# Designed miniproteins, single chains, part 64

Each design is a single chain, and the fold is of that chain. pLDDT is the mean over its residues in the fold that is shown.

## One batch from the design tools (miniprotein)

Design m2356
Fold by ESMFold2-Fast:
Structure m2356 (fold): chain A 60 residues (1-60)
Amino acid sequence: SELEERLREQLEKALAAFDGDARAARQLVLNSYAPENLPEELRDRGEEVYELTRRLAAEL
């Protein structure tokens, strides 16, 4: 999905920015896509976005 591709790209960018530190990359992306930080277009999908972000972050 478009959302999954976006989240994977953000995780890869975060991982590169932290020199492969998966913990730091996970934390950054999880914080960025927390329900309270979501843009208007994703707010109705807050639980879905959070669950997907957590699952993708766990793959690092």
Scores: mean pLDDT 79

Design m2357
Fold by ESMFold2-Fast:
Structure m2357 (fold): chain A 67 residues (1-67)
Amino acid sequence: ATPEETARNAEIVRRARKYIDLIEEKGKEKGLSDVEAVTIASELARRDFLEGLSDEEIEKLIDEYVK
């Protein structure tokens, strides 16, 4: 892997970890399972990779997904 690809992958992993934490916190009130939380986090990470979402946009999408 190139250093550039490694750096991009590290950023994706860092963001995905943040999404999981936020989804777990919001999902606690809604009774989401760990599997559901990880699935939502993976979908958000994929969208962030393709669309370049801001932190505010991600938080709004998490709220939408956990309703």
Scores: mean pLDDT 72

Design m2358
Fold by ESMFold2-Fast:
Order: structure tokens, then sequence, then C-alpha cells
Structure m2358 (fold): chain A 80 residues (1-80)
């Protein structure tokens, strides 16, 4: 069923995007509070959660990589 396959792929994309937004909001709060250790943990946990989505949708992976890169840049700025 082509429709079920498309719906499953879209659900994975939507879930991955939503999770990325939630992680970004949490990282922003932790960065503002200066809690670098919690921020590192959040980013590592998020990276592990991304593994099942890697082959499900290239579009989702691209968007997740973009947000993850922004979070890493913010962490880097805090270290400078």
Amino acid sequence: DEKKRLEASKKHVDEAVKKTEEVNEKAEKLLKEGDLESMKKLLQDFLDELKPYHYSSQAAVGKLNEFFKELLERLKEELE
C-alpha cells in the first residue's frame, strides 16, 4: 500500500522535526543558564535518537543536521 508507506515516511519526518525543535528549545534554556554539562548530554542523547531516522527520510535527516549544527555552534560560542 503506497499510501501507508507515504504516511509512515511523513510521520517519521514530522516526529523527527518536532523532536529537533524540542531539543533546540531545551538547549537554548540550558545555554542561557550556563549548564554546559546538561547541554552536552542533551545533544548526545539526541544524536542517538536520530540513528533510527537516518534511512527513513533524507529530508528529515537534512533538517535535523541543520538544527544539530546550530546547537553545536551555540555550545562552541559558550566555550569561547
Scores: mean pLDDT 66

Design m2359
Fold by ESMFold2-Fast:
Formats: sequence, structure tokens, C-alpha cells
Structure m2359 (fold): chain A 68 residues (1-68)
Amino acid sequence: SAEDKLLESFREFARQLAESLRARGASDEQIRDALENLLKWWFSQNPDASEELKERARRIAEEVYREV
């Protein structure tokens, strides 16, 4: 679905951001803050997103944080 593609694009962007920050020596707290800011930006770009879609995006951000 279009929503699944949108979430996979978000996951790829989040991973790329987290990996880039880790490569630069960012702390776990800095990576968490960056992912939270990315999530806030993503919600602003998708203002009509359902609560379910927003919840799935939050889950993706948490998964990416745990993987880095």
C-alpha cells in the first residue's frame, strides 16, 4: 500500500540518520533526540496521517534506535 511504502521510506531515512550520527561519534542520547526530531518533522509533513500510521512511525523510530 501507499502507507507501507511511506513507512519504509521513513525507516530507511531514520536508519541512515542514526548510522550517520553513530559514525560521527554521537551519543545514544543525541541519536534518540535526532530520531525524535525526525519523527516530529515527519508528522508535520503528514498532517492527515491517522493515529495508526503515526503509531507505526513511532514504533519504527524505536526499532531503529535499538538497532544502532
Scores: mean pLDDT 88

Design m2360
Fold by ESMFold2-Fast:
Structure m2360 (fold): chain A 67 residues (1-67)
Amino acid sequence: SQAQQYFNLGNQLYSQGRYQDAAQYYQRAIQLDPNYSDAWRNLGDVLDQLGRHLQSQGYYNLSRSLS
């Protein structure tokens, strides 16, 4: 799906340390599939890398509730 393609692009950017760009692609994946638990979890991970710890915890909790 297109959501999975955006998720994969986000993962590639995350692996390159491009955390802000990775967050944008994870958000696009979630816009197409709001139940995409892996995308919510990875968005949490990238926000932790950007120092946004409180927002990150919210996204981890949402990912867990969807799984």
Scores: mean pLDDT 84

Design m2361
Fold by ESMFold2-Fast:
Structure m2361 (fold): chain A 66 residues (1-66)
Amino acid sequence: AQLDPAAITASELLALALILAAIAALAGSASAADIAALEAALASLKALGASAADIALLEALIAAAK
């Protein structure tokens, strides 16, 4: 099996960011620090080459958490 360390890192960061964003959205509130952390994770995922669909999903969840 070919494992790309950058792809693994991006997948782990994406999974964590999506879980945290979903929790924040379900709670109906998030602190400014939590939103900033999620936006930083989004920027890192864009730099790591995450798919447009994954980026769009994370952006939607961050918007719902605001």
Scores: mean pLDDT 72

Design m2362
Fold by ESMFold2-Fast:
Order: sequence, then structure tokens, then C-alpha cells
Structure m2362 (fold): chain A 64 residues (1-64)
Amino acid sequence: MFQPGDVVRAVKDFEAKTPLELSLKKGELLEVLAVLGPHYLVVRSLETGRVGVVPAEYLEKVEV
């Protein structure tokens, strides 16, 4: 579903539970850096530049 280089948007708020996870706000735009199996992504925030792991269910692809 997702691949590195995809631009994605957070569909809802997510609160990081570990230091490896990135907190998200609904509507935040991010870039996918890596896919960690079927349920997790490494992403970089386009707003803050921060990198972390997030559940894929919190994200949707931005269609161009």
C-alpha cells in the first residue's frame, strides 16, 4: 500500500508511546521513508522535519 517517497496525511491524532514513535496531529503532512512490515511506517514530518515510527492506519496517501 505505502512505499518510500509517498506523501501522506494523518487522518487522526496519534500520541507516541515510545521514543521511537512520532506523535501526529490530524491533517499533518509527512513523507514515507521506510515500510516496517504491514502495519508500521518510518515517516518524516514535512512541517517539523522530525522522524519516527507510526502505525499505517493513522495515515492516508495524498493523491496528486
Scores: mean pLDDT 82

Design m2363
Fold by ESMFold2-Fast:
Structure m2363 (fold): chain A 58 residues (1-58)
Amino acid sequence: SAEVEEINREIARKLRGIGAAIDGRLALKRGEISEEEALERALRGGASEEEARRILEG
């Protein structure tokens, strides 16, 4: 159904955003990128600002 597909899309979006934020945090810890760039990457990956900040800050 359309409702199940919408829920599945939202879950997929959140998982992609979380993945992007984790990847950004790892790159930040390695000194490869700035905190600002890590945040921008997480947001582009589909994370909300709150989700991105929470993951990047630990």
Scores: mean pLDDT 81

Design m2364
Fold by ESMFold2-Fast:
Structure m2364 (fold): chain A 58 residues (1-58)
Amino acid sequence: SEEEQIERNARVLAELLAPLSPEEAAALVDRLIAQAKASTDPRAERAVRILERARELL
């Protein structure tokens, strides 16, 4: 399902961010969420969902 794909991608992203401090990882993800929300690309909506879920996993 789309929800399962979002969860998988969010977990992969959280794992890739593990070398960063929690503060650095959170700041990077928050910046990416802001950029995705400002985007006019229709695919940005899914990116926001992945990033918000990854943020919860940090």
Scores: mean pLDDT 86

Design m2365
Fold by ESMFold2-Fast:
Structure m2365 (fold): chain A 53 residues (1-53)
Amino acid sequence: SLREKIGEILRLMGDMVDEVLELRRKGAPQSEIEKKSEELTKKHKEKVKEILS
């Protein structure tokens, strides 16, 4: 259902944010955090597209 699809999208957004915050917590360099954020955003966008199809 649409409700379930939206819930999954929100969950994926949360997971992405948590992963970036975990890198910051571990003291990763800003350049590495930016690179990882770009990678995660790309993967997340593809997954969202799949869910909404």
Scores: mean pLDDT 82

Design m2366
Fold by ESMFold2-Fast:
Formats: structure tokens, C-alpha cells, sequence
Structure m2366 (fold): chain A 81 residues (1-81)
């Protein structure tokens, strides 16, 4: 949980490589953390890595079908390519 929140702070600063590392640490501790999968996808989308972002948004939704942020991000990213 803490690693995921620290990653969000770094992503807001545009430090996506550092944010990604923190999200990956969060997922090592809890691979079922839907929010961390969504956040990892957002950071990758900000770097233009749309295919990887789509995959991680799908993982977030597989773990939590009610994750509205992941659902919205998936739809937006699919429309962008």
C-alpha cells in the first residue's frame, strides 16, 4: 500500500520510471492489488507505452471488475490506440 501511494506522488511529479519501480514493489507484496496494476498502466501510458498499459488495465479489471478508474483508463487508451 505505502509503495503504491509513494509511486503516485512520483508520477504526479513526472518521475514515471521511479513511480513504476514503486508500483512493481507494491505488486511483489500484493499481486492482487488492482489499484497498483491500474497505476502501473497509467505511468506506462504517460510514457507512450500503450500496449503495456492496456495489458495492466486488463489485469486490474480481472482482479476487481468494479475498478472504475481501470475501466475508464482502458476505454480511453483503446480509443487512443
Amino acid sequence: MNHNEEGEKLALQGKYDEAIKLYEESLKEDPNNSQAWNNLGEALMRQGKYDEALEYYRKALELDPNNEQASRNLAITESMK
Scores: mean pLDDT 84

Design m2367
Fold by ESMFold2-Fast:
Structure m2367 (fold): chain A 58 residues (1-58)
Amino acid sequence: AEAHLLRGLDLYNRGDYDAAIAHFREALAVDPDNQLARLMLAAALEEKGDFEEAEAVR
């Protein structure tokens, strides 16, 4: 979970939102209560324009 979260954050900071989304989803699959991973997944989805999916994750 933590390794996926950190890798997702690095990818997000580099603008690779597709790869970041994949890692944040993996972090949530391991720890569904990880609020930071959920917030970052929503943020990455919003950067791609997927506002409806981002709202569903919050």
Scores: mean pLDDT 80

Design m2368
Fold by ESMFold2-Fast:
Structure m2368 (fold): chain A 52 residues (1-52)
Amino acid sequence: SKETLIEIAKDASKLMPKEKQEKLLEFIEEHKDEEDFEKFKELLLEKLKEIL
């Protein structure tokens, strides 16, 4: 589910350097209201590729 994916992403952010953690957390806040789960997954994957 989207909620599970957000939880995993938040937990993963804790393992990142602070600058990367902040970028991922900002992404989650900006996109948490996205109703299309498939679109949310695509956006999250693109963001992870950008920051990792």
Scores: mean pLDDT 81

Design m2369
Fold by ESMFold2-Fast:
Structure m2369 (fold): chain A 114 residues (1-114)
Amino acid sequence: MKVTKEEFKKFWEEILKKYDTDGDGKLDIPELRHLLAELLDMDVTSDETIELANKFLEKADKDGDGTIDYEEFFSLFDKDGDGVITKEELKEVFKSLGVELSDEEVEKILEKLS
């Protein structure tokens, strides 16, 4: 299973609708915590979710403005530039952030993104 850039854009628009209170089309740390908690079925207030959000922002924030847009988020996973996020790419990114995902957890995340 894989997620295309167009499918990811639809997911991103739904997340912005829920969490982007500034209307700038970007997610800050509090908003990113909610996104990651929803994707990984984690408690948004947990230390693990807070640490993950900070590590994710550090890797994805190319502008240095303390926010992530959908291009920065997608590019973190789309290592090959082929316009899709694969199970392998998703697993590798989260593993680099200190999160080991099972095949079932990865499939659940990809389903949420598509």
Scores: mean pLDDT 74

Design m2370
Fold by ESMFold2-Fast:
Structure m2370 (fold): chain A 69 residues (1-69)
Amino acid sequence: MSKEELEEILREKLAKERDPVARATLAELLGMLKTHSLEELKAYLERLLETEQDPRARAVLEEVLRLLE
């Protein structure tokens, strides 16, 4: 998967998402994608999942991580 493909997927998800926590998580990942590689983003996602306690944010992080595998 390319950075451009992931950016489009995340933008589409953000446009359809109604939950504010999930939207904030998607927006953060979109921002990270602009300045980081896919490998760096994957490492960041794995690290966030170790400490994230909100199930809505975790669902977004897990879905995006699956897209990078």
Scores: mean pLDDT 83

Design m2371
Fold by ESMFold2-Fast:
Structure m2371 (fold): chain A 78 residues (1-78)
Amino acid sequence: MMPAASRVGIAAETAVEIVAERGRLPLGELIREVAERTGVSRATASKAVRTLLAQGVLRLERDGDRTIVSPAAAPAPP
């Protein structure tokens, strides 16, 4: 089996892809979709997303009671 670090890496790549496809989405939805697409646990998906946030690849925004994730360098809105 692949080591846990490789699973986090796959989850991180998938998280970037999902955010690129969807632009802005709730943190919980991102974690859920990463887990669903990669087959990793929600805990592993959460770890991957937190790593990307720490690296500045993703941005965390608060919208009322919802935590939204977006790309750090979003293209201009349409």
Scores: mean pLDDT 75

Design m2372
Fold by ESMFold2-Fast:
Parts: structure tokens; C-alpha cells; sequence
Structure m2372 (fold): chain A 58 residues (1-58)
């Protein structure tokens, strides 16, 4: 695909949806985007959620 930006958005959307489903709706990318939250902040929030899950495993 010529558009890396579109691929990155689709990948992040899929990851966010998977994380939301697993965590019981902790983060909703569409809702955050609608509220004007930048992609960088959304991605950071997803990373924070992953950290919490890893910490819980310990």
C-alpha cells in the first residue's frame, strides 16, 4: 500500500479495539478522536494500559 499513514491508523485502531475488548472498555479510540485527543496521546494511553496489564501479571 502507498499510504503508510492509513496502514498505521488501521493498525492502531485494531490494537485499540482489541485492548478495549480485553480490558472491558478502558479506552475507546473513536471517542478520544472525537474529543480531539491527538493520536500520540491515544497511543501513549494504550502503552500505559499495556504496562498496567504486565504489572498485574507479576
Amino acid sequence: DPSKEELEEELKKAEEESIEASLGGKIIKEELEEKGVPKEAIEKALEEQKKLLEKAKK
Scores: mean pLDDT 63

Design m2373
Fold by ESMFold2-Fast:
Structure m2373 (fold): chain A 55 residues (1-55)
Amino acid sequence: MEEAKKLLLRGIGLILRGIGLEFDSELTGDEELRRKGRELIEEGRRLIEEADKLE
């Protein structure tokens, strides 16, 4: 198993979860969920960039 594959899958997972939290915050008006979603998306993007560099 490649380290890059693990980072890519983790990054994708974080982005999907972050998007889910952003949708939840739009429906509920919860500012904390919006912030958390943004942070997860940002971290996921970073992991994908790391994975791309490792390939």
Scores: mean pLDDT 81

Design m2374
Fold by ESMFold2-Fast:
Structure m2374 (fold): chain A 85 residues (1-85)
Amino acid sequence: DAAAARARAEADALFAQARAYFQQGLKEKDKKKALELFKKGLDLYLEGVRTLASLGSPDEAAAMIAKAEKLAAEALKVFEDLAAK
C-alpha cells in the first residue's frame, strides 16, 4: 500500500527530527534553551506517533496515541525537573 509506505516514511522523518532536537538539547548548556529543544523533540515525536497510528483502526490509533502522550508527559516532567536544577 503506497499510502501506508508514505505514512511510515513521514513518521520516520519526524522521529529523526525529534532525535536531532533531543541530541541538541543534551548538548545545550543553557537549561531554558535545552528545555525548549526537548519540547520541540516531544512535539515531533507525538506527530510521528499520530502518523503511524493513522495506519491502524480508530481504537488502536487512540490507544497508541494515549500511551505516547502519557510517556511524553512523563518525559517532559523529567526535562523540566532537570532544567530547574
Scores: mean pLDDT 84

Design m2375
Fold by ESMFold2-Fast:
Structure m2375 (fold): chain A 64 residues (1-64)
Amino acid sequence: DELTEELRKRIEEIIEDYSKRLAKIQELVRKGRIDEAKKELEKLHKETRERVRKLLADYGAKLA
């Protein structure tokens, strides 16, 4: 299992998903839906942190 390519691909997927969801949040801000934008941003932050944490835990264990 070559961790480098798999890890890179998973990180790129997380970044792409984050960027797409951030663009939708920015659109909510432009429409004046600030409260909805705040809720979506907090959800994005929580889910992205969890995804990164799980990814690092998974690949950290493989390196041990």
Scores: mean pLDDT 79

Design m2376
Fold by ESMFold2-Fast:
Structure m2376 (fold): chain A 52 residues (1-52)
Amino acid sequence: SIFDYVIELYNEGKSLGEIIYEVNEKFGKNLSPGELQKLDEEIRKLIEELKK
């Protein structure tokens, strides 16, 4: 899943900006601007939880 990929990149030591960039490159081509914004928000929330 997209979120499994986010967790993998986070565990590899990627920054939030690098994770968002890599996810948009891999999954962004089929998403609307609104879906991309929602995905960005969900990635930020997930990374905040992983940092705790």
Scores: mean pLDDT 81

Design m2377
Fold by ESMFold2-Fast:
Structure m2377 (fold): chain A 66 residues (1-66)
Amino acid sequence: MEKEFEEELRKLQAELEAEYAKAPEDEAVYRELLLRGYEKVLELFRERGDEEHVKELEKALEKALK
C-alpha cells in the first residue's frame, strides 16, 4: 500500500538527514549517504515489484552521481 511505503521512505529520509547533519561539509560522507539512501529506496521498490519506480530511481541515481 502506498501510504505504508511512503512511511518507510520518510523514515529513510529522516535517518539520512540526521547522518548528514553530523558532517554536512564532508563531501565523502554526503556522497556515501546519498548512495546508501538510493540503494535502500531501490530495494524497497524492488521488494514491492514496482518496476516503473525502480527505473525512475536508477535514472535519478545516475544523474546524482554525475
Scores: mean pLDDT 68

Design m2378
Fold by ESMFold2-Fast:
Structure m2378 (fold): chain A 60 residues (1-60)
Amino acid sequence: EKIDVLEKLLEWARKNGAPEEAIQRLEDLLNYAKEHKDDKEAVDKAFAEAMRIRQEILDS
């Protein structure tokens, strides 16, 4: 579920012309979450950071 949300967030950022740096950060977090998919704490931390990046994009 959280990984699916991260994939959708990355698609949203790309479609809406988010800064390349923000897109790269989201892509790195998605890859990290996929590599650590069985580690709930790692996935939760990646998700929380991605939500911060989403807010930064919306506030810019």
Scores: mean pLDDT 83

Design m2380
Fold by ESMFold2-Fast:
Structure m2380 (fold): chain A 83 residues (1-83)
Amino acid sequence: SNAEKAIKLGEKAIELAKEALRLSKTREVLNRAIAAALQGIGAIFLGEEAIRKNNEELAKEALKTGEDALEQAERALEEARES
């Protein structure tokens, strides 16, 4: 489901954001990693709530949040590795 995909994307975003935080040498990369982790947490919460309420619109919002969180986490990790 969209909600289950959102939860998995959020979990992966948090994992990558933690690695970016560990490697970060600049405030900018650190802030991006934190933001990505928070978006990942949001995707998990929205996805879990979408399952609980059987709400497909909320599931779609969770999926979009999870996809954005993963993109930001991947970018933060790339920037952390290049610094």
Scores: mean pLDDT 88

Design m2381
Fold by ESMFold2-Fast:
Structure m2381 (fold): chain A 91 residues (1-91)
Amino acid sequence: KLIEEGLKYAKEGNYEKAEELFEEALKEAKEKGDEVEKAKALVLLAAVRKKLGKSALEPETEAGILAIKAAVEGNEEVLEAIREAEELAKK
């Protein structure tokens, strides 16, 4: 699974490879209309891009909006992705 593989590389400190995998996961999720997977990929992609210093993704981006909605809905998979993104940000 692309999200799991991307997390493996991110935890190893390979943020560039993690970015590639999360971008691929986002693309697949959009093609399949999988809103949960799309939200997970967006949240994690934002976190690794911030680590790379590439883009200043605003909190008001689609990733931020989807994360807030998922938290209110209690979507466990998206909340799990948010927790992983927060752990990446701590490093």
Scores: mean pLDDT 73

Design m2382
Fold by ESMFold2-Fast:
Structure m2382 (fold): chain A 89 residues (1-89)
Amino acid sequence: MAKELLKKGSLKFAEGVRYAGQGDYEKAAEKFEEAAELFRKAAELDPSIRELALKMAEIAEQGAKAARKKDLEEVLKLAKEAEPLLQEL
């Protein structure tokens, strides 16, 4: 179940990055906020992934803030930081 939430969060995070790339920053922020919530729920369910899930939640929250500022460079920087963590899922 926790791995399922991590996968769903990762998909929402990817959607956020795509919407930001398309200039739809409002939808990007919404997707990043959804991703952060899913990652936090995963952290609560499984202590073994807690550190990874909380790190992903923090990156997603920063992504939402960057999207609300229409800062595509920051969104892309955060996406690069997330890539190695997403591969470990």
Scores: mean pLDDT 85

Design m2383
Fold by ESMFold2-Fast:
Structure m2383 (fold): chain A 64 residues (1-64)
Amino acid sequence: METVERVAAALGELQVGQPARRAFSVAEIAERAGVSQAAATRALRVLEAEGWVERTPAGWAFAP
């Protein structure tokens, strides 16, 4: 899905831009990706199912 690719790229850009932060909110990822929070949440769930990202108490992060 195009949205999944945008959301993955946005999370990567946020992580590179803020290396001291390990997790990001859906709102931050959605804003960076240029998609709605609902679309970002759906894309993050797909990426989580594929083992690419994980949910943490602080937000969403790339899986180790």
Scores: mean pLDDT 81

Design m2384
Fold by ESMFold2-Fast:
Structure m2384 (fold): chain A 88 residues (1-88)
Amino acid sequence: MEEEELKKKIEEAIELSKKVLEEVKNAIEIGGMPRTKEFEEIEKLAEESIKLAEESRKTGDKELAEKAVELAKEAEKKLNELVEPVRS
């Protein structure tokens, strides 16, 4: 039996990671920011978060869901820190 908290964490990780990936794409393609190693690291964190969230959905592993949320939040934090100095 799946717990509501597990489902919420899985959805939070997926939604946040997809948002981060969209914001990276927008910053590069629309905002004209150069594609840097920092953006590549952020994309990798978001992609790994989605992978762990999908695995948690299949297995019911709460630890994978928690790691997915952590990676999604780290990706968002790094993106915000990277783009804010250029937005003026």
Scores: mean pLDDT 79

Design m2385
Fold by ESMFold2-Fast:
Structure m2385 (fold): chain A 74 residues (1-74)
Amino acid sequence: VSKEVLDLEVEGAMHLIAGAVALLNGDREEAARHYREAARLFREALAATPASEAELAAILRENAEAAERAAAEL
């Protein structure tokens, strides 16, 4: 796995945390923005992931879909 993929995954995770914090503070607009950014970052990480890393690709896709659903529910 490249540093680029890892950096994107970490940034995506940070936005998931920021989104959850915003939601706890009642800021649905800020939470939705962070969840959409997390989804974008996970999708970008997925696109940069080699075909040989099928398990990592599945995890990144699942995380992207979860973030997309979280944003859509707000």
Scores: mean pLDDT 87

Design m2386
Fold by ESMFold2-Fast:
Structure m2386 (fold): chain A 118 residues (1-118)
Amino acid sequence: LAVDDDPELLEELQRLFPGILTASNGKEGLELAEGVEFGIIILDVDMPVMSGFEVLEELKKRGIKSPVLVLTGSGSEEVIEKALELGASDTLKKPVSPEELRARVERLLAAYYERLRA
């Protein structure tokens, strides 16, 4: 699942990960995450109305165990630390290379499925 208010980035993510579900805002992302347990959630923190930090807090409160990869458009160390404190599995700064994004997503997915089998 990819949650971002930037339609160009969502289109790029769909090209990198065919069949990925997308949400254009935090509320839609939370509604999708409640219906299905995803092997990964890719989440932008810089969204209007509901920030990615608010989404992270709600995912944690609702007991959703999907790993979260946070994307920060202008991430500072404080933004990264807060995302990790709120339960993010990893963070990447934009712009991010397609190769780095794919590698991080595949690593988190592999770890998630391995834990499901344990």
Scores: mean pLDDT 74

Design m2387
Fold by ESMFold2-Fast:
Order: sequence, then structure tokens, then C-alpha cells
Structure m2387 (fold): chain A 65 residues (1-65)
Amino acid sequence: MLDAELAEGLIRMTASVYGAEVEVEFEGNKIRVRIRHEDEEVARETAELALKTAKNLGLEGEVEF
């Protein structure tokens, strides 16, 4: 789905800006994101932005950090 590709691109871009590692997995209208950063607060903030991006694009988001 187009929204899926857009969400992945935006999430990867956000993670890159924050210096976080990210893995994105797709399952229908659900997106699963794994975020890793040595600073737990940065990882959490990046995760919150990823979830918000997914929801804004009509996707069900799940995040691990």
C-alpha cells in the first residue's frame, strides 16, 4: 500500500535524524518497528514519533525499543 511505503520512509528518516537504528516489518495494514539507541530516552521519543506517524497514515503501529 502507498501509505505503507510512505510510513516506512518517514520512520526511517526520523530514526536517521535521531541517530537511531531501525527495522521495519510490514503485515497488511500493520507496521512493526524496532528502534535501538544507546540512550533509552532517544529510543522512546523516536518510538513515539514512529507510532504517531503510522496512526496518522491509517496504519496500526507496534514498536519495540
Scores: mean pLDDT 77

Design m2388
Fold by ESMFold2-Fast:
Structure m2388 (fold): chain A 84 residues (1-84)
Amino acid sequence: SELEETAKEVAENYEEVKRAWEERLARLVALAADPERARRLAERLRELLEELLRALKEGDIEKALELEREALPLFRELLRLAAA
């Protein structure tokens, strides 16, 4: 599955994947029309992302799916703010 392929990549390159996402979130916050709201979304997303990457590294696919479901609406909202 796509998630299992991602889990293998994350396990091999955990720190690089984490860094890339941190940079992506920082860029989205910088582009956002509402920086305060964007920062709050990014902070929660960073926490969820760190737990998600850890779950993937440990092979906990069920936990990863739960965290993904929680993170997706927040990420979508951050993208909307950055696109405004």
Scores: mean pLDDT 80

Design m2389
Fold by ESMFold2-Fast:
Structure m2389 (fold): chain A 62 residues (1-62)
Amino acid sequence: MEKEQKEKAEKLIKEAEELFKEGKYSEAIELLDKAADTLKNPSEEEVEKITKKIKEATEKLK
């Protein structure tokens, strides 16, 4: 993975975490999707981290 793509994805994940804390779960999921798209070929660890956060946000919605 290229360092620039990783840093951009980490920033999006951090912004999603802030939205999650504010109860904006739908917006948090959208940012997590953008983070995954930024990491075209993500590592298994990166995929797991993003997927776990999406699952948590989805469970909070319904």
Scores: mean pLDDT 76

Design m2390
Fold by ESMFold2-Fast:
Parts: structure tokens; sequence; C-alpha cells
Structure m2390 (fold): chain A 64 residues (1-64)
């Protein structure tokens, strides 16, 4: 669900902030998987919000 994807993303962002890069990557992968499963059911606002946050965290992890 969207709520589950958002929860995983928030947990990934927290793990990244704590310096746990491996946990952040694992949680981000899970959030991305659920996002793709529910993408067609999301409002444009929901899709934009989660998409932007996933991209932002992904970029941070790639440069960490």
Amino acid sequence: SYEEAMKLLEEAERAFAEGDLEKARELLEQAIKIYHEVKEELSEEQDKEIGERLDRLGTRLATA
C-alpha cells in the first residue's frame, strides 16, 4: 500500500540519518518495490511526493 511504502521510506531516511547505510539501502529497495506495485493506484500528488523522496534518498546513498 502507499502507506506501507511511505513507512518504509521514512524508516530508510531515518537509517540514513543514523549512518546505517546498509539498512537504509534495504529499506529503500523495499519501498521502491511497493511503490512500483501501487504506482498506478496513487494520486498524482502521492506519486510526486514519494517519487521525489525516493530519488532524493537514492542520490544520497549513491554519493555516501
Scores: mean pLDDT 84

Design m2391
Fold by ESMFold2-Fast:
Structure m2391 (fold): chain A 70 residues (1-70)
Amino acid sequence: SELEKELTRLEILRGMYKIAIDSEEYILEKNPELPEEVKQALREEIERLKREIEELEKKIEELKRKIKEE
């Protein structure tokens, strides 16, 4: 099913974004000496990725619903 392929694609993308968040949070935790501009950019990227994950989760739930209705 094309819906199942799209679901898999979105789940992979969500996983990739979660890894990116974890990596950036780890960098912030282990490098408190980083310039404030760099730390701020990392925090802003983390918040952006969190918003992207929320939108992906909404799309994933919609696709799961459509697959059940097939």
Scores: mean pLDDT 88

Design m2392
Fold by ESMFold2-Fast:
Structure m2392 (fold): chain A 69 residues (1-69)
Amino acid sequence: SPVEEAIKLLREALTERDPDKVKELIRQAYELVKDINPEAAKILETALKEDSLVAQKMGVREALEILEK
């Protein structure tokens, strides 16, 4: 399912060290959930606007908590 694929991408983003790859994984997860879970999508959209890896990964963790409910 798109939600299961998004969860996998977001878990990969948490272990990734390259900021460009983290952004790409978040972007792919956003596209998969934007029409399915608006709450998670809004969090990921905000994470994509962050310049800090720490802030991006905080958004990833929040989105995962919503998607894994």
Scores: mean pLDDT 87

